Designed miniproteins, single chains, continued (2). Designs and how they scored, part 22

Each design is a single chain, and the fold is of that chain. pLDDT is the mean over its residues in the fold that is shown.

## One batch from the design tools (miniprotein)

Design m4737
Fold by ESMFold2-Fast:
Formats: structure tokens, sequence, C-alpha cells
Structure m4737 (fold): chain A 100 residues (1-100)
């Protein structure tokens, strides 16, 4: 049925949108941190500030893409496994109740 497929697609989209949202917020935080450092160190060259920003962005994006994406996928898989096991246990219990 199309409804199950649509539900799976929605769950995947929510996971992706959450990852993208966190990435955007981390980018905003990094920009703010660079601006604060520029205020504290007026001798800091623009090129050095840009390099620092790029490094922080790469570290943040790598963390979200590798660890958080995998964690979200792993949690979804675990929930599916637990739900499948519970459904099978219920089916076996119902079969035993029908045979008196």
Amino acid sequence: SSSLQETIELMLKISEETTEYVAEKLTEKIIKEIEEKLKENPELKEEEAIELGKKKVKESVDFLNDEKREEIEEKMIKKVEESVKESYEKLEEEKKKEEE
C-alpha cells in the first residue's frame, strides 16, 4: 500500500531536514564566534579569520554527516526491529488462544 511507503518517505525527510537545520544553526554559531574573535583581536587578518571559519564549518559538517546521520538511521532500524519482534510475539500468542 502507498500509505506505508509515504510514511517511510516522510520519516526519512524529517531526519534529513533535522540534520540540515542543525547544520544551518551550527554555521550561524560559527559565524558569530568568528565575529566575536575579530572584536577581541583587531590585528587578526581577514584571510586568517576565513581559514578559521572554514575549519570550524568542516568539523561541524563532518560531525553531522557521519555521526548524527548514522545515529538517526540506527535508532530507526532498532525501532523497526523491536516493533517487528513485538508483532510476531502477539501473533504467536493469538494463535495459542484460538486453539482450546
Scores: mean pLDDT 62

Design m4738
Fold by ESMFold2-Fast:
Structure m4738 (fold): chain A 97 residues (1-97)
Amino acid sequence: MEEEYLKELEEIKERLEELVKERDEKKLPEIIELGERALKIAKELLEKKLYSDELAELLGRIGKLLLEAYKIFKDERLRKLAIEIDELEALLRMQHT
């Protein structure tokens, strides 16, 4: 189960890095969908009490990429996703001290 989440978050991170670098507004729906998928995974991790440093680090990287996309595209959905993912990363880390 952890390995599946790690793989999906890594794929989301890699695709977001590509899309943010392209700076193509036509890709905005895909960026938002990837952010929503990452948020869903973060919520599932919290519910299932699953934690690793790698999972938290990937969520942090994804949040930063969504914030970078927000700076480029100025879409408030990206900022909201970045904030929610950052909050869930903090909660995950707090549960596993």
Scores: mean pLDDT 86

Design m4739
Fold by ESMFold2-Fast:
Order: structure tokens, then C-alpha cells, then sequence
Structure m4739 (fold): chain A 81 residues (1-81)
């Protein structure tokens, strides 16, 4: 279910932003994108790629476990179908 997968990914990303202690501006600057583009990626308005997700996690300073990485990759596959 694409909607459930998008919801789960969105919740994970929102939690990562909150736990990072960084502003939306700082995260966008670290990723080399605009705040508007970041907002669209996190809301699901713009499809997010695995490469963009890796840039996001690097920007917020979060190291993903192997299990978390595999779960995110699975969610992206469902969303991209």
C-alpha cells in the first residue's frame, strides 16, 4: 500500500528532523537544496530518491542501522511502484 508506506516514511523523517535539533533551514543548507524543496520531499509532494534520503540523513547527523536502512529501501520500492 503506497499510502501506508508514504505515511510510515513521513513519520520516520519527521522524527529524524525533531531529534536532530536542527532548523529546516540548516537541514536544507546542508543538503544543498531550498527549504521549499525539502518540505516537498518530506511531505511526499515530490518523490524522494534513495540518494536524497542518504543526503538527508547525513545532513541531520543520523547513522541508520542496517535494519532501518533496509526498511527505508523497502518503503521506497513500494512508493515508486
Amino acid sequence: DKELARGELGEFLARAVAESGLSFREIAERMGISQRTLGRLLSGEKPITLEELERFFKAVGIELSEEERERIERLLEIIEE
Scores: mean pLDDT 76

Design m4740
Fold by ESMFold2-Fast:
Structure m4740 (fold): chain A 60 residues (1-60)
Amino acid sequence: EIVLPPDEKVLDFLMREFGLSEEAARTVARLAGFDPSVRAGELDADQRRRLKQLAAEAAR
C-alpha cells in the first residue's frame, strides 16, 4: 500500500515511491494539474487519487 505523507513534496514522493526521474515526476505533477513543489498534504482527495494513477502509468 502506497502511503502519501502530508509533509512530503509531491516531487519527492513520486521519485521515491515510483522510481521516476525528476523530469518525469514534474511531468506527472503538471498532468495532474498542480505545481510539483506542492506538499502532499495540500492536495485534496481527488488530486491525490489522480496523482497516484498518473504516477503508476508513468512508472510502467
Scores: mean pLDDT 74

Design m4741
Fold by ESMFold2-Fast:
Structure m4741 (fold): chain A 76 residues (1-76)
Amino acid sequence: SPRDQATLDFRALSLLSAIYFYSQILKKSKDESLKNKLIEEIKDLTTQMQQMSNQYPDNVVIQQSLDEMNKILKSI
């Protein structure tokens, strides 16, 4: 339904926003403990995005969010 699609789209964009935010902190941090924690958080969020992408291969917002996520991951 349109409501269910909106919920999935919001979740994908929320995951992407969190990955972006943590990646920016990771790039600026010199604290090894914080870096390790951020890497764990990014891995968990990327796993969730990959699972959503596999479950909803025809959802354009999820697939675009996966592509943007992969660009962010290549930059860190």
Scores: mean pLDDT 88

Design m4742
Fold by ESMFold2-Fast:
Structure m4742 (fold): chain A 96 residues (1-96)
Amino acid sequence: KEERIKESIEKAKKVFERDLERLSPYLNEEQLEEARKFYEDMLKKIEDLIKETHERNEALKDSSREETINFVADSLIRIGDILDEYIKKVKELLEK
């Protein structure tokens, strides 16, 4: 299960590296370095969230249906927030 998490992160990394390559004509070297740092921070947050979600899922084996639904909804919202923060930071670089 830990190996699957690492594989998923590596696949996501390749996708985001392609996006950075697509943005490279619109960004100078300094902005590209900043965008890469934002991307690395985003990946770390996603990795940490996936690990937390895995540990909490094990704790929820005997939980109610409502608790399980709320947990899944919360996890999806958190992923969305992490992605939105990354997109906002990249857009701010493009507006300079």
Scores: mean pLDDT 73

Design m4743
Fold by ESMFold2-Fast:
Structure m4743 (fold): chain A 61 residues (1-61)
Amino acid sequence: MELSLEESLERARKARETLLASGLSEEQVTALIVHDLELEAKEHPERREEMERVKEAVLAE
């Protein structure tokens, strides 16, 4: 599935909202999202810059 940076950011925000609503702490949610983005960057090096940008946005929130 091809996602633009904007779509990837939206997906990350929705995942964060969903995990927080499920009762996880902000620290736990951030760790899970960052871990998932790092795995994607390792498996798909061509998307590394995109994943780093999404990670920066998530950490800045």
Scores: mean pLDDT 74

Design m4744
Fold by ESMFold2-Fast:
Structure m4744 (fold): chain A 88 residues (1-88)
Amino acid sequence: MGVELIREVDGDTKLAVERIAVTTYTAEVLIEIGKEIDEILERKKKGEELSEEEKKKISEEIKEFAKEKKKEADEWREKAIKELEEKE
């Protein structure tokens, strides 16, 4: 047993948990944005152009995906931090 023996280590562990949650959420959102951009570029290469309404819909879908992933990351972060606090 280790993290609860040193208060600074406990603080560093909490920060690591928050960083993991934020990094995971950010990576998931960036991957999704990348996929949508790649799809738009592939359609353009085929001579197909997306309408402004289609682009707006894709942007809204990405925003909803980002909200959902942020909520998941926030819930995981809160549970992990609470568990660490209960060990202090």
Scores: mean pLDDT 70

Design m4745
Fold by ESMFold2-Fast:
Structure m4745 (fold): chain A 61 residues (1-61)
Amino acid sequence: DEVGRYLRAYVSLFPDRVSDALFEAFVRTFQVPAELHAALRAGLAEYARRGPAALAVLDPA
């Protein structure tokens, strides 16, 4: 799951820091496909609200 991979990569770099500026820097640096931006932003918003448990819900194994 591409969205899950990018979510985990972002969280690994910024575990407690979810911001528009960091998101923009992350997608630009890693050249995240534009089609994944909305899903990735939604996943990060849930992570900001619910912590690590949100990652398991958005990327079920």
Scores: mean pLDDT 72

Design m4746
Fold by ESMFold2-Fast:
Structure m4746 (fold): chain A 66 residues (1-66)
Amino acid sequence: MMSIEEKAKYLYERLVAMMSPHDPRVFEMIKNGELPGAPEELKELVKTLSKEEREEVAEKLKTLIP
């Protein structure tokens, strides 16, 4: 099972490929458990996270975006 840090890094790498990593909507989408326009693998990943885990992943993601 991936840690919160690993999940945040995985999402960062994938999101950089599909959209600007500086888009603030990215954090809200992750917190809401929705990634419209994302590959199915990312949509399924956020659906498997609890609300608390999604918030933690979003916060960790903020530290990875320059």
Scores: mean pLDDT 68

Design m4747
Fold by ESMFold2-Fast:
Structure m4747 (fold): chain A 70 residues (1-70)
Amino acid sequence: SLADELARLAERAYGRNPEAVEHIMEAIQALMAGDREAAAEHLTRASQVAYENGDKELAEELRRLAEKVR
């Protein structure tokens, strides 16, 4: 599922980008509540934080997932 994919991504980023992980976890909660718009917003924020911290690959993957959720 998308939630499982996001959980794996958060686990992979754990310890390297804690701010991005927080936003990914918020996106998972929103998605489980059925709020796809909120989930996409949280993933967009996670992508921005990842980019600012130099993890461009994570940022691009999160941006793609945000568009898919919307």
Scores: mean pLDDT 85

Design m4748
Fold by ESMFold2-Fast:
Structure m4748 (fold): chain A 82 residues (1-82)
Amino acid sequence: SELEQRFLELAKAGDVEGARKALAELRKKLREQGLSQAEIDARVNALHAESKAALPKEHARAFAVKYTSASLLEIGDELDAE
């Protein structure tokens, strides 16, 4: 989707904050579609694995720590509330 493409582009550019916002929008959209937390986590993990191929190792590691499924849920609560 366009949101997934935007996330990958921002992640490649090293725009961590922009990538975070794109993931928050994606997570919100998936929640509104009625996906379970497990399904959202699976989609986010797949997208993160895809981003690792495009990022330098150190940047991908920082992303993995900050944007795991659990931390993405917390970040989304900060940005979107509920």
Scores: mean pLDDT 63

Design m4749
Fold by ESMFold2-Fast:
Structure m4749 (fold): chain A 63 residues (1-63)
Amino acid sequence: LEELKKRYEELLKKLQELNDQILAATSLPDAAERQARLNALLPEAQAVIEEMQKVKEEIKKLE
């Protein structure tokens, strides 16, 4: 259980870092550079969200 909680915290921190990068990307003046960064960051953020949901479900099953 503690390992899963630690994993969730690490994923939450990674998602926060990705969200900061996404916000920075949306403020870029060049549309092509903005789109390129978002195309890279959005799938990575989605993968982290999916893993967080899976870990959360495992924690709930053990409580």
Scores: mean pLDDT 80

Design m4750
Fold by ESMFold2-Fast:
Structure m4750 (fold): chain A 70 residues (1-70)
Amino acid sequence: SAATAARLRALLEAGRYEEALALLGSLDTVPDGVRRILEREIGASLAGASRAEMVRAFATAHGLPFVPPP
């Protein structure tokens, strides 16, 4: 949703990467707006990637531990 994309942008602008990762991990699906933000942040295409692959890519880009969602 647009609200999720806006919240992600705010967390990234504040450098709150652990909170951004938690937000991404809480999503059942990744909206296109969120995927585009992640692509710009990571510098790579995430087209066709699963939610888990997107979350892992973000964690790796920021040196954060990746814990698979339950």
Scores: mean pLDDT 78

Design m4751
Fold by ESMFold2-Fast:
Structure m4751 (fold): chain A 75 residues (1-75)
Amino acid sequence: SLEEVQKWLREKLGVELSEETARKLSAYLLGDEPFNPISIGEKLTELFLKFKIPSIGGVTEEALEEIAKKITPKE
């Protein structure tokens, strides 16, 4: 769920997201599947590589907001 993604980001990356940003990220990371921390970690790693976000030293809220703006579901 949305709350599970927000909790995972807080616990693993130390970032607190707005509900809107978390909702957009959750839609991308979960799709039609239930929360899976391994799958979410893999998808986030792919996004970090794509947007050249440093994996060492932590991820910023600004970086995640920028990703959320760029990840819209393609129909």
Scores: mean pLDDT 67

Design m4752
Fold by ESMFold2-Fast:
Structure m4752 (fold): chain A 91 residues (1-91)
Amino acid sequence: SMIEELKKELEELEKELEELERRFWNAGSVDQLREVRERAEEVKKRAEELLKRAKENGAPQELIDRAEELVKRAESLIELTDLFIESLEAA
């Protein structure tokens, strides 16, 4: 079903974001931080598209809430990478 496909995509995006969060804390260079940032922006875009599809297809509120939380988490990671990149490049 469409709902099961959306749930699977959400779970995959959640796992990818968790991996990016780990990569962020283990990043040893600006280039690695930029890679995390670019991938986090991709996760955010895909999560926003998933959220739109979930709402259009009448997905359960729990799935919508999880997709909204994923967007917020990706935004937070992007902001964090920007701060660290600026700090390292300003030094």
Scores: mean pLDDT 89

Design m4753
Fold by ESMFold2-Fast:
Structure m4753 (fold): chain A 91 residues (1-91)
Amino acid sequence: MLEELADQIVELLEQMARETDPEEIERLTREAIELLDKFGEVAPSASPSQQRKAIERIVEALVPLLESTDPVKRRAAEELLEKVSEVIRSL
């Protein structure tokens, strides 16, 4: 369950890295936030090692977006990183 959510989030982030349409980037960002909300609900039932592995994968997928020359992608990555931080604090 948690690994499946992490896989879905990572796939969306990889999709965002390849996307050039600002409207699509915003749509993908909203979808990723919704999945991160679900991740936060499911994560407490997973083992600490599973939580750490999933979070590490998500953070790694955010790095290319944070380093992007596209300001829309950087802003999306910053919003998603803040959401990830909120999830970690709630664990």
Scores: mean pLDDT 86

Design m4754
Fold by ESMFold2-Fast:
Order: C-alpha cells, then sequence, then structure tokens
Structure m4754 (fold): chain A 96 residues (1-96)
C-alpha cells in the first residue's frame, strides 16, 4: 500500500527526467496537495496555468486550486476554481 503523495512525487520526478515540465508540475502539485502542503500546490498549479494555458491539464490544475483553497478555508475561491475546472472539462470533452 503506497502513500498517494509519494506516488505522485515519483511520477513527477519521472516526467521531469524526460523533460516534460508540464506533466511534472501537475503531478508535483498533486503530491503537495496530498501531503497537506496547500500553498505549494497553489503556487505550482498557478505556474502551470501561466506556462501552459491551453494544456489538457488546465481543468485538473483548476481542480487542484479549488481543493487547496477549500483546505485553507477560502471557500469563495474554491467554488470559483471548481466552476472553471468543470467548464474547461466540458469544453475539452466537446472539442475531441
Amino acid sequence: MQNVSDTFDRISQQYLQRGDLESSLVYRSLSYLSSGNYQQAIDLSQQGLQLFPNSPYSSLMYSILSLAYQRLGNYQLSQQYQRLSDQLQQLQDQTN
């Protein structure tokens, strides 16, 4: 039985070794979220959205922001980012 945070960290490091910064940032953000490092999860997810605004991971990055802000008690931002995540997921599903 592996810790989810440790699994995401390992996957992130593997993507980084391959030069895939986009996937590396996403899995590192998930690792920080899973370990309770909510501010680091926010910082990396925001960086990912700035560097890769049209990424298929954009919906997931907004979901990470939503969960991290919820855990920090900022329910307004949590709900805002969850709506953005849901809207992007629907758009991606319609364009494939």
Scores: mean pLDDT 82

Design m4755
Fold by ESMFold2-Fast:
Structure m4755 (fold): chain A 82 residues (1-82)
Amino acid sequence: MKKKYTVKLTLLLPDGSVQTQSKEAEAGETVTLTFTVPADAPGEALVSVSIYDEDGNLVYSTPERRVAAGETVTVTVTVPED
């Protein structure tokens, strides 16, 4: 049976507010998450992706990426097969 994973996209805005988007995926699945930084954001946002297993353990994370106001970020990640 394939394990269930939670893929979480986190957007940290310059004002300290946090926006999140999550998607459930199975082991070996490729997940695409799209996020648009508001055009009126007061500066660059930080975007990162974390993958958690069904027990809530962090199994993968990306470094934070800076994105400009009004920019659309598309992140594609493949969930580990274990």
Scores: mean pLDDT 78

Design m4756
Fold by ESMFold2-Fast:
Structure m4756 (fold): chain A 73 residues (1-73)
Amino acid sequence: MEKAAKETLELIEKMIEAIEAGAPKEEILELAKKAEEHVQKVAEKASEDTPEVREILEAVARFAEAYEAALAA
């Protein structure tokens, strides 16, 4: 679990950095697709309420907000 959680967080952080750096929308979408696959794997263990799962869900929420702001710009 922890390895998958760490990889998911790293992908989300990379997406946020790409958005902040003004990366092309296509690059951000590719990163988002990869993150969605990792998030879906974590969601299967969401019933096992752990700090790692909560941290990932919070990171996903932060990414969604940043992505929406980038699309609006």
Scores: mean pLDDT 68

Design m4757
Fold by ESMFold2-Fast:
Structure m4757 (fold): chain A 79 residues (1-79)
Amino acid sequence: NSSKGEELIQWSEEMRKRADDPKTDYEGWAREAKERLPDSPAAQKMVEAVEKGDVEKAREYLRKVASQLEGEGIKLIAS
């Protein structure tokens, strides 16, 4: 399903761009990432970083979650 794959890739790009903005709502993005990838260690680490107020770690894990979503989107398009 190319449409679903494209949506995941687009969402991953948005997350990556937001990770570069220090004023990003990391709490909101962590919640969304957890819903989309509930079993992702990166998503869980991002939530923990946000709860601790560690913006640098939250940014790092937001990028990792974005990479995971991009990979899943590519697989969905390739299938």
Scores: mean pLDDT 75

Design m4758
Fold by ESMFold2-Fast:
Structure m4758 (fold): chain A 98 residues (1-98)
Amino acid sequence: SDEEKRKLLEAVEHLRREADAIKAENPDDPKAQQLSDQLLSIARRVEELIKAGDLEAARRILRTTLENLLMLGIDTPEVREAARLLGFSEAEIERWLG
């Protein structure tokens, strides 16, 4: 649906902002730079899936990416807003963080 597409694109934008923040905040950390580059690559792939109308695949990849970020302890407003857009509950977010 158009509403689902808008939510997925908004979640991708939050993911891009998180990737940019990771890179900017950790300029001398090669692992942080690699993580940022991986997130930007994922964002591009998800945008292509949305454009192709494969919203199920786009949603699955975004949810898995956010779960991985939360498991790494990345608890930022950008990650939390993306998670809420994809239907994560506050209890689910706290479970992945813990």
Scores: mean pLDDT 89

Design m4759
Fold by ESMFold2-Fast:
Formats: C-alpha cells, structure tokens, sequence
Structure m4759 (fold): chain A 91 residues (1-91)
C-alpha cells in the first residue's frame, strides 16, 4: 500500500517534508491547512493511506474534521494524524 505524507504549512514544514521523503522514499507534500491538504492528497492518490502532520495545538480540532472526511471518502483506505512537533523532534 502507498502512504502519502501531507505536512501542514507551518514553520519547519518544508524541512520536515524533505526529511520524510529522504527517510521513507515516499512523497511528502506541504499544503495549506491539514484538512485542505488531506482533500488534495485524496484526489491525487486514490487507494492510499494519507498521513497528516499537523501542530499539536490544532490536533483535536483537525482530528474531528479529518475523521468525518475519512468516513465520507471511498478514495483513500485510511487517514492518520501525527503531531508535527513530536515528528520533528524524532527527525
């Protein structure tokens, strides 16, 4: 299965996206807003697992919106949320 990494447009987003591509060999995309990024990635990569990187402060708010998108979409297999701050600390 193909995983697509979608990184919300925040400070350090481009650096995190580049590191994810280097470590995984998979495509990472920086997009405005985690929900908007999810929609774009879902349309461009049907049948994929979409992994969203969003700041911790917005996780709960974005999680509710993304959970509803995942229920409504037949285009993607799964959507995951990752704390961008924690991911950056591990990179």
Amino acid sequence: MTEIYVVDTREGAEELAAELEKKTGRKAVVREGSVGGALGAMNEHPGSIIVLYTPKEELEKVYEDVKELAKQSTLVKEVRLVDMTAARAAA
Scores: mean pLDDT 65

Design m4760
Fold by ESMFold2-Fast:
Structure m4760 (fold): chain A 87 residues (1-87)
Amino acid sequence: MEVIEKLREILKEDGFSDEEIEVAIYILKHNPVGVTVDELAKELNLSKERVEEIVDRLVKAGYIEKVTTADGTERYILGDELVKKLG
């Protein structure tokens, strides 16, 4: 899958770990609907605390964005800068 390969290369070049790249790829696969911390923790077999550390780092780097839906649920989607880099 071409877009997943591009994302993997971008994040690896920026010094992200394999675990952090897995989180970003999962978010990509569910964009633009987005994913919760609970979904990421369950599907990737990570603690919620570890997922929160990873998503905070990805948000600070501009690769993902935290959005709050009308029901108060917090979800993560791809950030504009990453969308531009992917094509």
Scores: mean pLDDT 82

Design m4761
Fold by ESMFold2-Fast:
Structure m4761 (fold): chain A 65 residues (1-65)
Amino acid sequence: MDDKLKKLARDAYKEALKAGKNISTAQSRAITRRMTYRLGGDDVKKVFDIINQIAINDAKKKPDK
């Protein structure tokens, strides 16, 4: 379901921001790998897609900041 994966993706996104202030490719990969330690390949892809959606949405809200 979307609910748990969305929450996990949000947490991963927050952790990436704490580490580098921006979710970069390297940061998102490291965070995704850690968060997906308990997930299967399908869920890994879903979490990554959700993280991308969150990052895009947040960038749209704060394009300059």
Scores: mean pLDDT 63

Design m4762
Fold by ESMFold2-Fast:
Structure m4762 (fold): chain A 70 residues (1-70)
Amino acid sequence: LEENKAFGERIGKDIAATPDPELRRALAEMVAGILVANGDTPEEIRAVAEGVAKYDPEAARILKETADRL
C-alpha cells in the first residue's frame, strides 16, 4: 500500500504538470484502466488515489470511483 501511494504521488505530479484538463482526465482514466488490467485490488487503487490527490484531486476522484466499482 505504501508503494502504491508513492506511485500515485509520482503519477499525480505528471498529471498535474499537464495543462490541458481534458488530457489530465484521460491520463487518470488510462492509469485506472492499467491498474485494473494488472489485477490491482480496490485497496491498492485507493492507495494510488491517495498519492494522486496530493497533486490533482479530480484525477484522484476518478481512481477512487474506479476502485468503488470493482
Scores: mean pLDDT 82

Design m4763
Fold by ESMFold2-Fast:
Structure m4763 (fold): chain A 92 residues (1-92)
Amino acid sequence: DERRRRAKEAVSRLALVGVRAARKAGDGDAQERISVLASQAISRIDAGDWEGAIEAVRRLTEVGIEAARKAGDEKAVEEIKREGEEAIEALR
């Protein structure tokens, strides 16, 4: 339960940073994709599918980084990388 709570919190933090980057880029498709991937990761955490949750987090991190680069926000790129790494560690 504590592991699931921490993992979900980490995924939510990552998704928040990713959505902010996508909004700054004006990329509605990236915003939607990040939301879907975050929901998928959370559902997989609830199901005990830790490998699938890690996969969803990796994909979310990738989409977030692309959105941040499109926005020209280098600081957001580094923040998304850090939050993605923290989310993956929470899932291990």
Scores: mean pLDDT 88

Design m4764
Fold by ESMFold2-Fast:
Structure m4764 (fold): chain A 76 residues (1-76)
Amino acid sequence: SGRTVQRVLDALRRVIPSVTDELVERFLKSLSTAEEAVETLQRILNGKDLEEIAKKLGIPLESLKKVRDDSWRLSR
């Protein structure tokens, strides 16, 4: 559900500030299922298919790259 996706994104925002309200809204509007949303989020965090995801969600590629980079800093 969108509520579950939003909670996951809100939790990530506490440690990855580049996960903005705009990104959360685009996720909730553009993705049909919670499964698709989780898979898309995993791809963003791992830096996979960022250009394709940016086009699908209507979010600047730079915004997704920033989320990726912030996530990778936490993993190092």
Scores: mean pLDDT 74

Design m4765
Fold by ESMFold2-Fast:
Structure m4765 (fold): chain A 59 residues (1-59)
Amino acid sequence: ASVAEVARGLARAERLSPEQVRALSPRQRQGVAQALTGLSGVPLSPEEGVALLAAGAAA
């Protein structure tokens, strides 16, 4: 699955809105990037992980 599909699945599982994703602390953003990297195999920065998760939550 693409990293975007993984991010969408995670946002749905956690029931996150795009607003909630944007409100994540720096430590939480790092955790999101680590989780998405582990699930997708694509290395992501915290900024990339948050952007993908926010897009997934909006879809």
Scores: mean pLDDT 80

Design m4766
Fold by ESMFold2-Fast:
Structure m4766 (fold): chain A 80 residues (1-80)
Amino acid sequence: SSMDDETRVNNLINDTRDRIRRMERDGSPQPYIEIERFVEDWMTTMRRNRQYQTGIDRYNQFLSTDPDVNIQSVQLWLQA
C-alpha cells in the first residue's frame, strides 16, 4: 500500500542518514560519503514527489552498483 511504501522510504532515508553519521565519525573517504549524501537527497526528492516504489527500486539498484558510477548515475537520474 502507499502507506507501507511511504514507511519503507522513510526507513531507507533514516538508514542512509545513520550511515552518513557513522562514516563521518569513522573518517571514511569523502567520495563514499558524497555518494550516500546524493542517495539521501535523491530519496528525499522521491518522497516529496510520492514516487515511493520508484525510489525503493532505484535504491536497491544503487546498493548493487559500482560506487565509482553511482554518483554519476544518481545525478543523471535527478536531472531527468
Scores: mean pLDDT 75

Design m4767
Fold by ESMFold2-Fast:
Structure m4767 (fold): chain A 94 residues (1-94)
Amino acid sequence: MEEEIRERMLSSDLEERREALKKTESKNETLQAAALLAGVSSKHKEVRMEAVEKAAKSKNKEISLVVLERATLDKDPEVAERAKKELEKLKEEL
């Protein structure tokens, strides 16, 4: 399942990748982490932005921290700045 999520998020099919992101709502922390990390590695800016937003709202703050820190290195300045802003908010809550 985790491998399937990664392969779908790396595909060029935007809808298939969005379907994989729905698994971030899973109670399984491993599936949440895999889906979010795959999301921020997506070729599509929209999918990476959605992954950042979902990571910021995650109940597991450790997963949020790891995913948001990775997203701050994004090639798109809008994605990177959004991730930095959410990471700063998260650090204030910790």
Scores: mean pLDDT 71

Design m4768
Fold by ESMFold2-Fast:
Structure m4768 (fold): chain A 99 residues (1-99)
Amino acid sequence: VPAAQARADERIATLEKLVDEAAKGNKEAQSLLASQIVALRVRAVGSWLEGTPEGKAEAAADLEAIVRALQKAVEKGFTEYEPLLKRAQAELERIRAEL
């Protein structure tokens, strides 16, 4: 769990940096942000499907990173991410209830 949280913090920092660059009009950063969110969500689903406590902790860590990045993106004006943010928040709450 501590190792998963440390990885979550690192992923959050990386994604938040991408949000900042995307907000500056960097099209490459906008594309990479969208790609990274999809990749992390796919990874979170895979980790959850392992059915192990470790897999569930990794899924929660990935969803925490996604939620933080999407919150920042919406705050920066990327309102197209609001529906995904709401879904990711609900998914994270559900997973945390089963940890």
Scores: mean pLDDT 79

Design m4769
Fold by ESMFold2-Fast:
Structure m4769 (fold): chain A 77 residues (1-77)
Amino acid sequence: SLGKELNDLIANSLDEAIKWLEEKGLKEIAEIVRKLKEIKDKVDSRTLSPEEADKLQEEIAELFEKLQELLEEVEKK
């Protein structure tokens, strides 16, 4: 499925996932993945306080929910 393929790409390289989505014409989904990469870079680059980590986890959850909704809409077409 599209979701499985995207998930595998995200696990290996967010940059490759973004390029793949752009090549497929899925620009809105690519923007969400780009936002997830920004958050991942923040998490990976420094030690977060518990409060910062909690806020970022909530933002990540919201982005994943939006991503799932968009993937379901694409698969309906």
Scores: mean pLDDT 73

Design m4770
Fold by ESMFold2-Fast:
Structure m4770 (fold): chain A 65 residues (1-65)
Amino acid sequence: SSELQELRQRLEEAIRARDVEGVKAVIDAAPAEHRAELGELAVRMFRALGREDLAAEVEAYIASL
């Protein structure tokens, strides 16, 4: 849906900015059914950027939901 496309775009922008708080905000704004997939996407993208520290923080955040 267009709403999910907007959330994904916002997520990708936060990841490029290395803004972990922005990533968490997008996950929180998402429907509960999509939070895990968006979080997993963010973890994968941060790892691809060489930011294992930010990937670990997102993983911890998802586990706390």
Scores: mean pLDDT 86

Design m4771
Fold by ESMFold2-Fast:
Structure m4771 (fold): chain A 74 residues (1-74)
Amino acid sequence: SMLDELYEEGLKRIEEVLEENKDAPVEEQERALLGVLAELRRRLRAAGASDEEIDAVVTELAQYAAEKAKEIQE
C-alpha cells in the first residue's frame, strides 16, 4: 500500500540522513530527523492519508529514528 511504501522509504531516509550527519552534533542530527519526518507528513497528507494514518506512520518512524540515533551516539 501507499502507507507501507512511504513507511519503507521513511526508514531508508532516516538511515541515510543519520549516516550523512554521523559526525555532526546531536542537535544537528535531531534537526535532520525532524526534517525527514516533516517531509513525510507532508507527502502522506498530499497522498490523501488521514490524520490518524499519518500519526501512526510518523510515530513509528520517530521511534525508529530515536533508536538509530542512540546507536550512533554510543
Scores: mean pLDDT 81

Design m4772
Fold by ESMFold2-Fast:
Structure m4772 (fold): chain A 85 residues (1-85)
Amino acid sequence: DLEERKEKAIEELVRLAKELGLDTEKIRERLEAARSDEEFTEAAGEVLAEILAKLLGVSEEDARKALAGKATPETIERAKKLEKE
């Protein structure tokens, strides 16, 4: 069911955000505020970009480009450096 899939996605994103020290309450509020499937997909994409930006040490814009399949070799190399250090 669509509702169960959304709830599981919210729980997973909030869990990842908590591990990275992001504001989990604000993230949950943003995801729960979505009124349509399109709004939820957009909100989840923004939250995931914030999670990746924190994890990789890059800008949210660079993280959004990576999620859209537009990752640059430079973004990938920064991620590898952070994992190694």
Scores: mean pLDDT 69

